# Designs tried in a protein design run: designed miniproteins, single chains, continued (4). Part 115

Each design is a single chain, and the fold is of that chain. pLDDT is the mean over its residues in the fold that is shown.

## One batch from the design tools (miniprotein)

Design m15992
Fold by ESMFold2-Fast:
Structure m15992 (fold): chain A 62 residues (1-62)
Amino acid sequence: VPASSDLSDEEKEKRINELLSKMDPNQIITFTAPNGKTITMTLGEYNELREKQAKENEEKKK
């Protein structure tokens, strides 16, 4: 199917978060970074990266 669902970024993020919370942290995942690179890592590493990014943004909002 060539058509993609028109979902907001927030809805996609929420669905991904729900899926990730149900998965094993040792599960290998692949995703495309904003710079176009395909990255393969464990779910645990991905979650740590997201937390680090969130903290960085929080400090910038000081």
Scores: mean pLDDT 67

Design m15993
Fold by ESMFold2-Fast:
Structure m15993 (fold): chain A 87 residues (1-87)
Amino acid sequence: DLKEKAIKLVEEAIRLIKEHMSGPLAEEAISLLEKAVELIEREDYQGSIDLLSEAANLINNADIDPEVRSKILTHIHEAESLMQEAL
């Protein structure tokens, strides 16, 4: 199920953010990703893509280890790709 796979990818991104980031930027990114999960569960795929894209933009500007940033972004982009296929 594309929806279940996308949710797991977003949950893994949230876990990585919680482990490797702190402060307002981390809290905002987590909030956007948690809202994206809710939209995916409600089959609002376009809304979820918009929130995932916004979260990815925040992470891309984060002052963290480049390998950690890349891993978080990979999970978010894979979730976006699955949601695009569901449209």
Scores: mean pLDDT 88

Design m15994
Fold by ESMFold2-Fast:
Structure m15994 (fold): chain A 89 residues (1-89)
Amino acid sequence: KGAELYKTYCLACHGEKGEKAPSSSTTGYPKTPDLAKVGKKPAKDWTPAEVKELEQYLTNGGRASVMPGVAAQLSEDDRLAVINYLATL
């Protein structure tokens, strides 16, 4: 589930393994974060607070308005599935 959602909504900017995508990092957007560095630990080791911070980031977008929020496209369960998938990258 999370892998399919990642391919649809995240892959174009963050790359196949969260490393980055040329369309995001080379074409005029600010440097896209390496998601492998964001998912530094397995999902089982994330605190509820850390999960909530990532969910807020997906809902509201990035602080610099570079990453759009996806609240309208993803349900709460879908956002959690993406967060769990990020832990596998």
Scores: mean pLDDT 57

Design m15995
Fold by ESMFold2-Fast:
Structure m15995 (fold): chain A 87 residues (1-87)
Amino acid sequence: SETLEAAIARLRELIANRASAAEVIAALEDMKQAIAADPTLPEAVRAEAIAMLDAAIAYARGTDDQAALETLLRLLAHEFRRLRDAM
């Protein structure tokens, strides 16, 4: 999926740039909108990715610790690769 590949690439960019909580939240909200709008994604994959993004956004709203944000982004990237590879 081009949408999942773009999301994975963006997560890696946020990690490399040591993105702030505000930048992470904005990027995850944009990913959520892109995934929700992609009719080529299976419904189950779209639903799971959106649920993961909602949880990640909620977590990011509660922290400004860059190490915690990096761990969150790495876990999310891993899960999105799993979803992509299961398609």
Scores: mean pLDDT 88

Design m15996
Fold by ESMFold2-Fast:
Structure m15996 (fold): chain A 120 residues (1-120)
Amino acid sequence: MTELQRLLRELAEAFKALVDAHPALPESVKNAIKEQLDELIAEIESADTPEQLREVALKFLRFLKLALDYLMEHATPEQRERLERVKKLLDEAIEQLKAGDWEGFVENLRRILEELRALA
């Protein structure tokens, strides 16, 4: 569980860095996304059971998917290719988590983290 919580937190921090670096997002939108990510990090770190962690992870991934659309709106062609890959990986991660495939889910989170870090 600790390793999964660490990966989810690192994923949120990488996404925050990408939001901060975005040249065309309004400041109000950047602040709203970062504030929600901070709330989700707190929920992830406070999860005490596998069931709670699964629930907050689903909420987190769904939020990332929504926020990703804002990042793609003014992305460069190269950034857009990577963001499209992140979107597909997020969809796969959501399905893995619903299916109880924790091993596949964790590996997919690592792939998402690599893609986001390459963009920031």
Scores: mean pLDDT 81

Design m15997
Fold by ESMFold2-Fast:
Structure m15997 (fold): chain A 76 residues (1-76)
Amino acid sequence: MEPRSEASKDLLEKAKELLKEKRYEDVIELLEPVIDSLPTPDAALAYEILGEAYEKLKKYEEAKKYYERSKQLREA
């Protein structure tokens, strides 16, 4: 947990808070623009969070895609 990754960790914490508040579209808006810039462990968590947000919005195809990406990154 180093200061170098503070920005991505802050972003993930904010995304988790938005999930708790049921602000699913805000989660997507926050994470999608930066997902490709996140380091692998943070990216895996971000994909899982995006999967949850899309699932709650009943966008099951998008949710499945993001869950698969999270799983892939954890297996790599």
Scores: mean pLDDT 78

Design m15998
Fold by ESMFold2-Fast:
Structure m15998 (fold): chain A 62 residues (1-62)
Amino acid sequence: LSPEEIAERLAEALGISYEEALGYVRDAEARLGREATAEDLIALAEEHGNKELAEAIRKATA
């Protein structure tokens, strides 16, 4: 999935705006220094102890 597709699915799954979801993906990319995959976002959420967010991303990108 492209970052834009991940953001779209995440926005729908979480009930937030596309711009807000895309900001989340772009923040992850800035931290990684590269394009973020769905697996990267899941791993980052789990690393920060946010299991609920990790499951939401996994479900949205399945």
Scores: mean pLDDT 77

Design m15999
Fold by ESMFold2-Fast:
Structure m15999 (fold): chain A 64 residues (1-64)
Amino acid sequence: MPLSPSEQQTLDSVRALADLTLAGRVPLSQFEATVNSLKKTASPQLKEEIDKILEDTKKKYKEL
């Protein structure tokens, strides 16, 4: 899917933050707040990818 380089960098940052959240280094609430802030200015495609990461992270966090 044709994400711009800056959008790919944003997704990489969100994935890194998700990994830190699952490792217990970042609170889930802080992760959700950061993701929701990023979604406000994101393209529809970037929002969809961010939402997938958010839901996957929340699901995995529930199992911890």
Scores: mean pLDDT 81

Design m16000
Fold by ESMFold2-Fast:
Structure m16000 (fold): chain A 93 residues (1-93)
Amino acid sequence: SDTEEARRLLELEREFSARASEILGAPARIVTYEDPETGELRTVIVRLDEQGRPLGTIAEVTEEGRLLFESPEATPELLELAREYMRRYLELR
């Protein structure tokens, strides 16, 4: 069911957001979204403030793991985490 798929994707997001925050040493969120112009899936890691508000993008990758954006905070470990998240996301769809 759509509800079960949505729950699994939320659990994946929570798991990988926790891992991103641990690697970064600060609040971060990782999500996959669909580009409204192209329909292409993108995975982004976003730095958060103490209130959970977005401060800026750390990294963005495509479905094939191509790097679209990296900040100075985008360590190789965070980039590989984003690529792993995209692969896991695609397997659940």
Scores: mean pLDDT 87

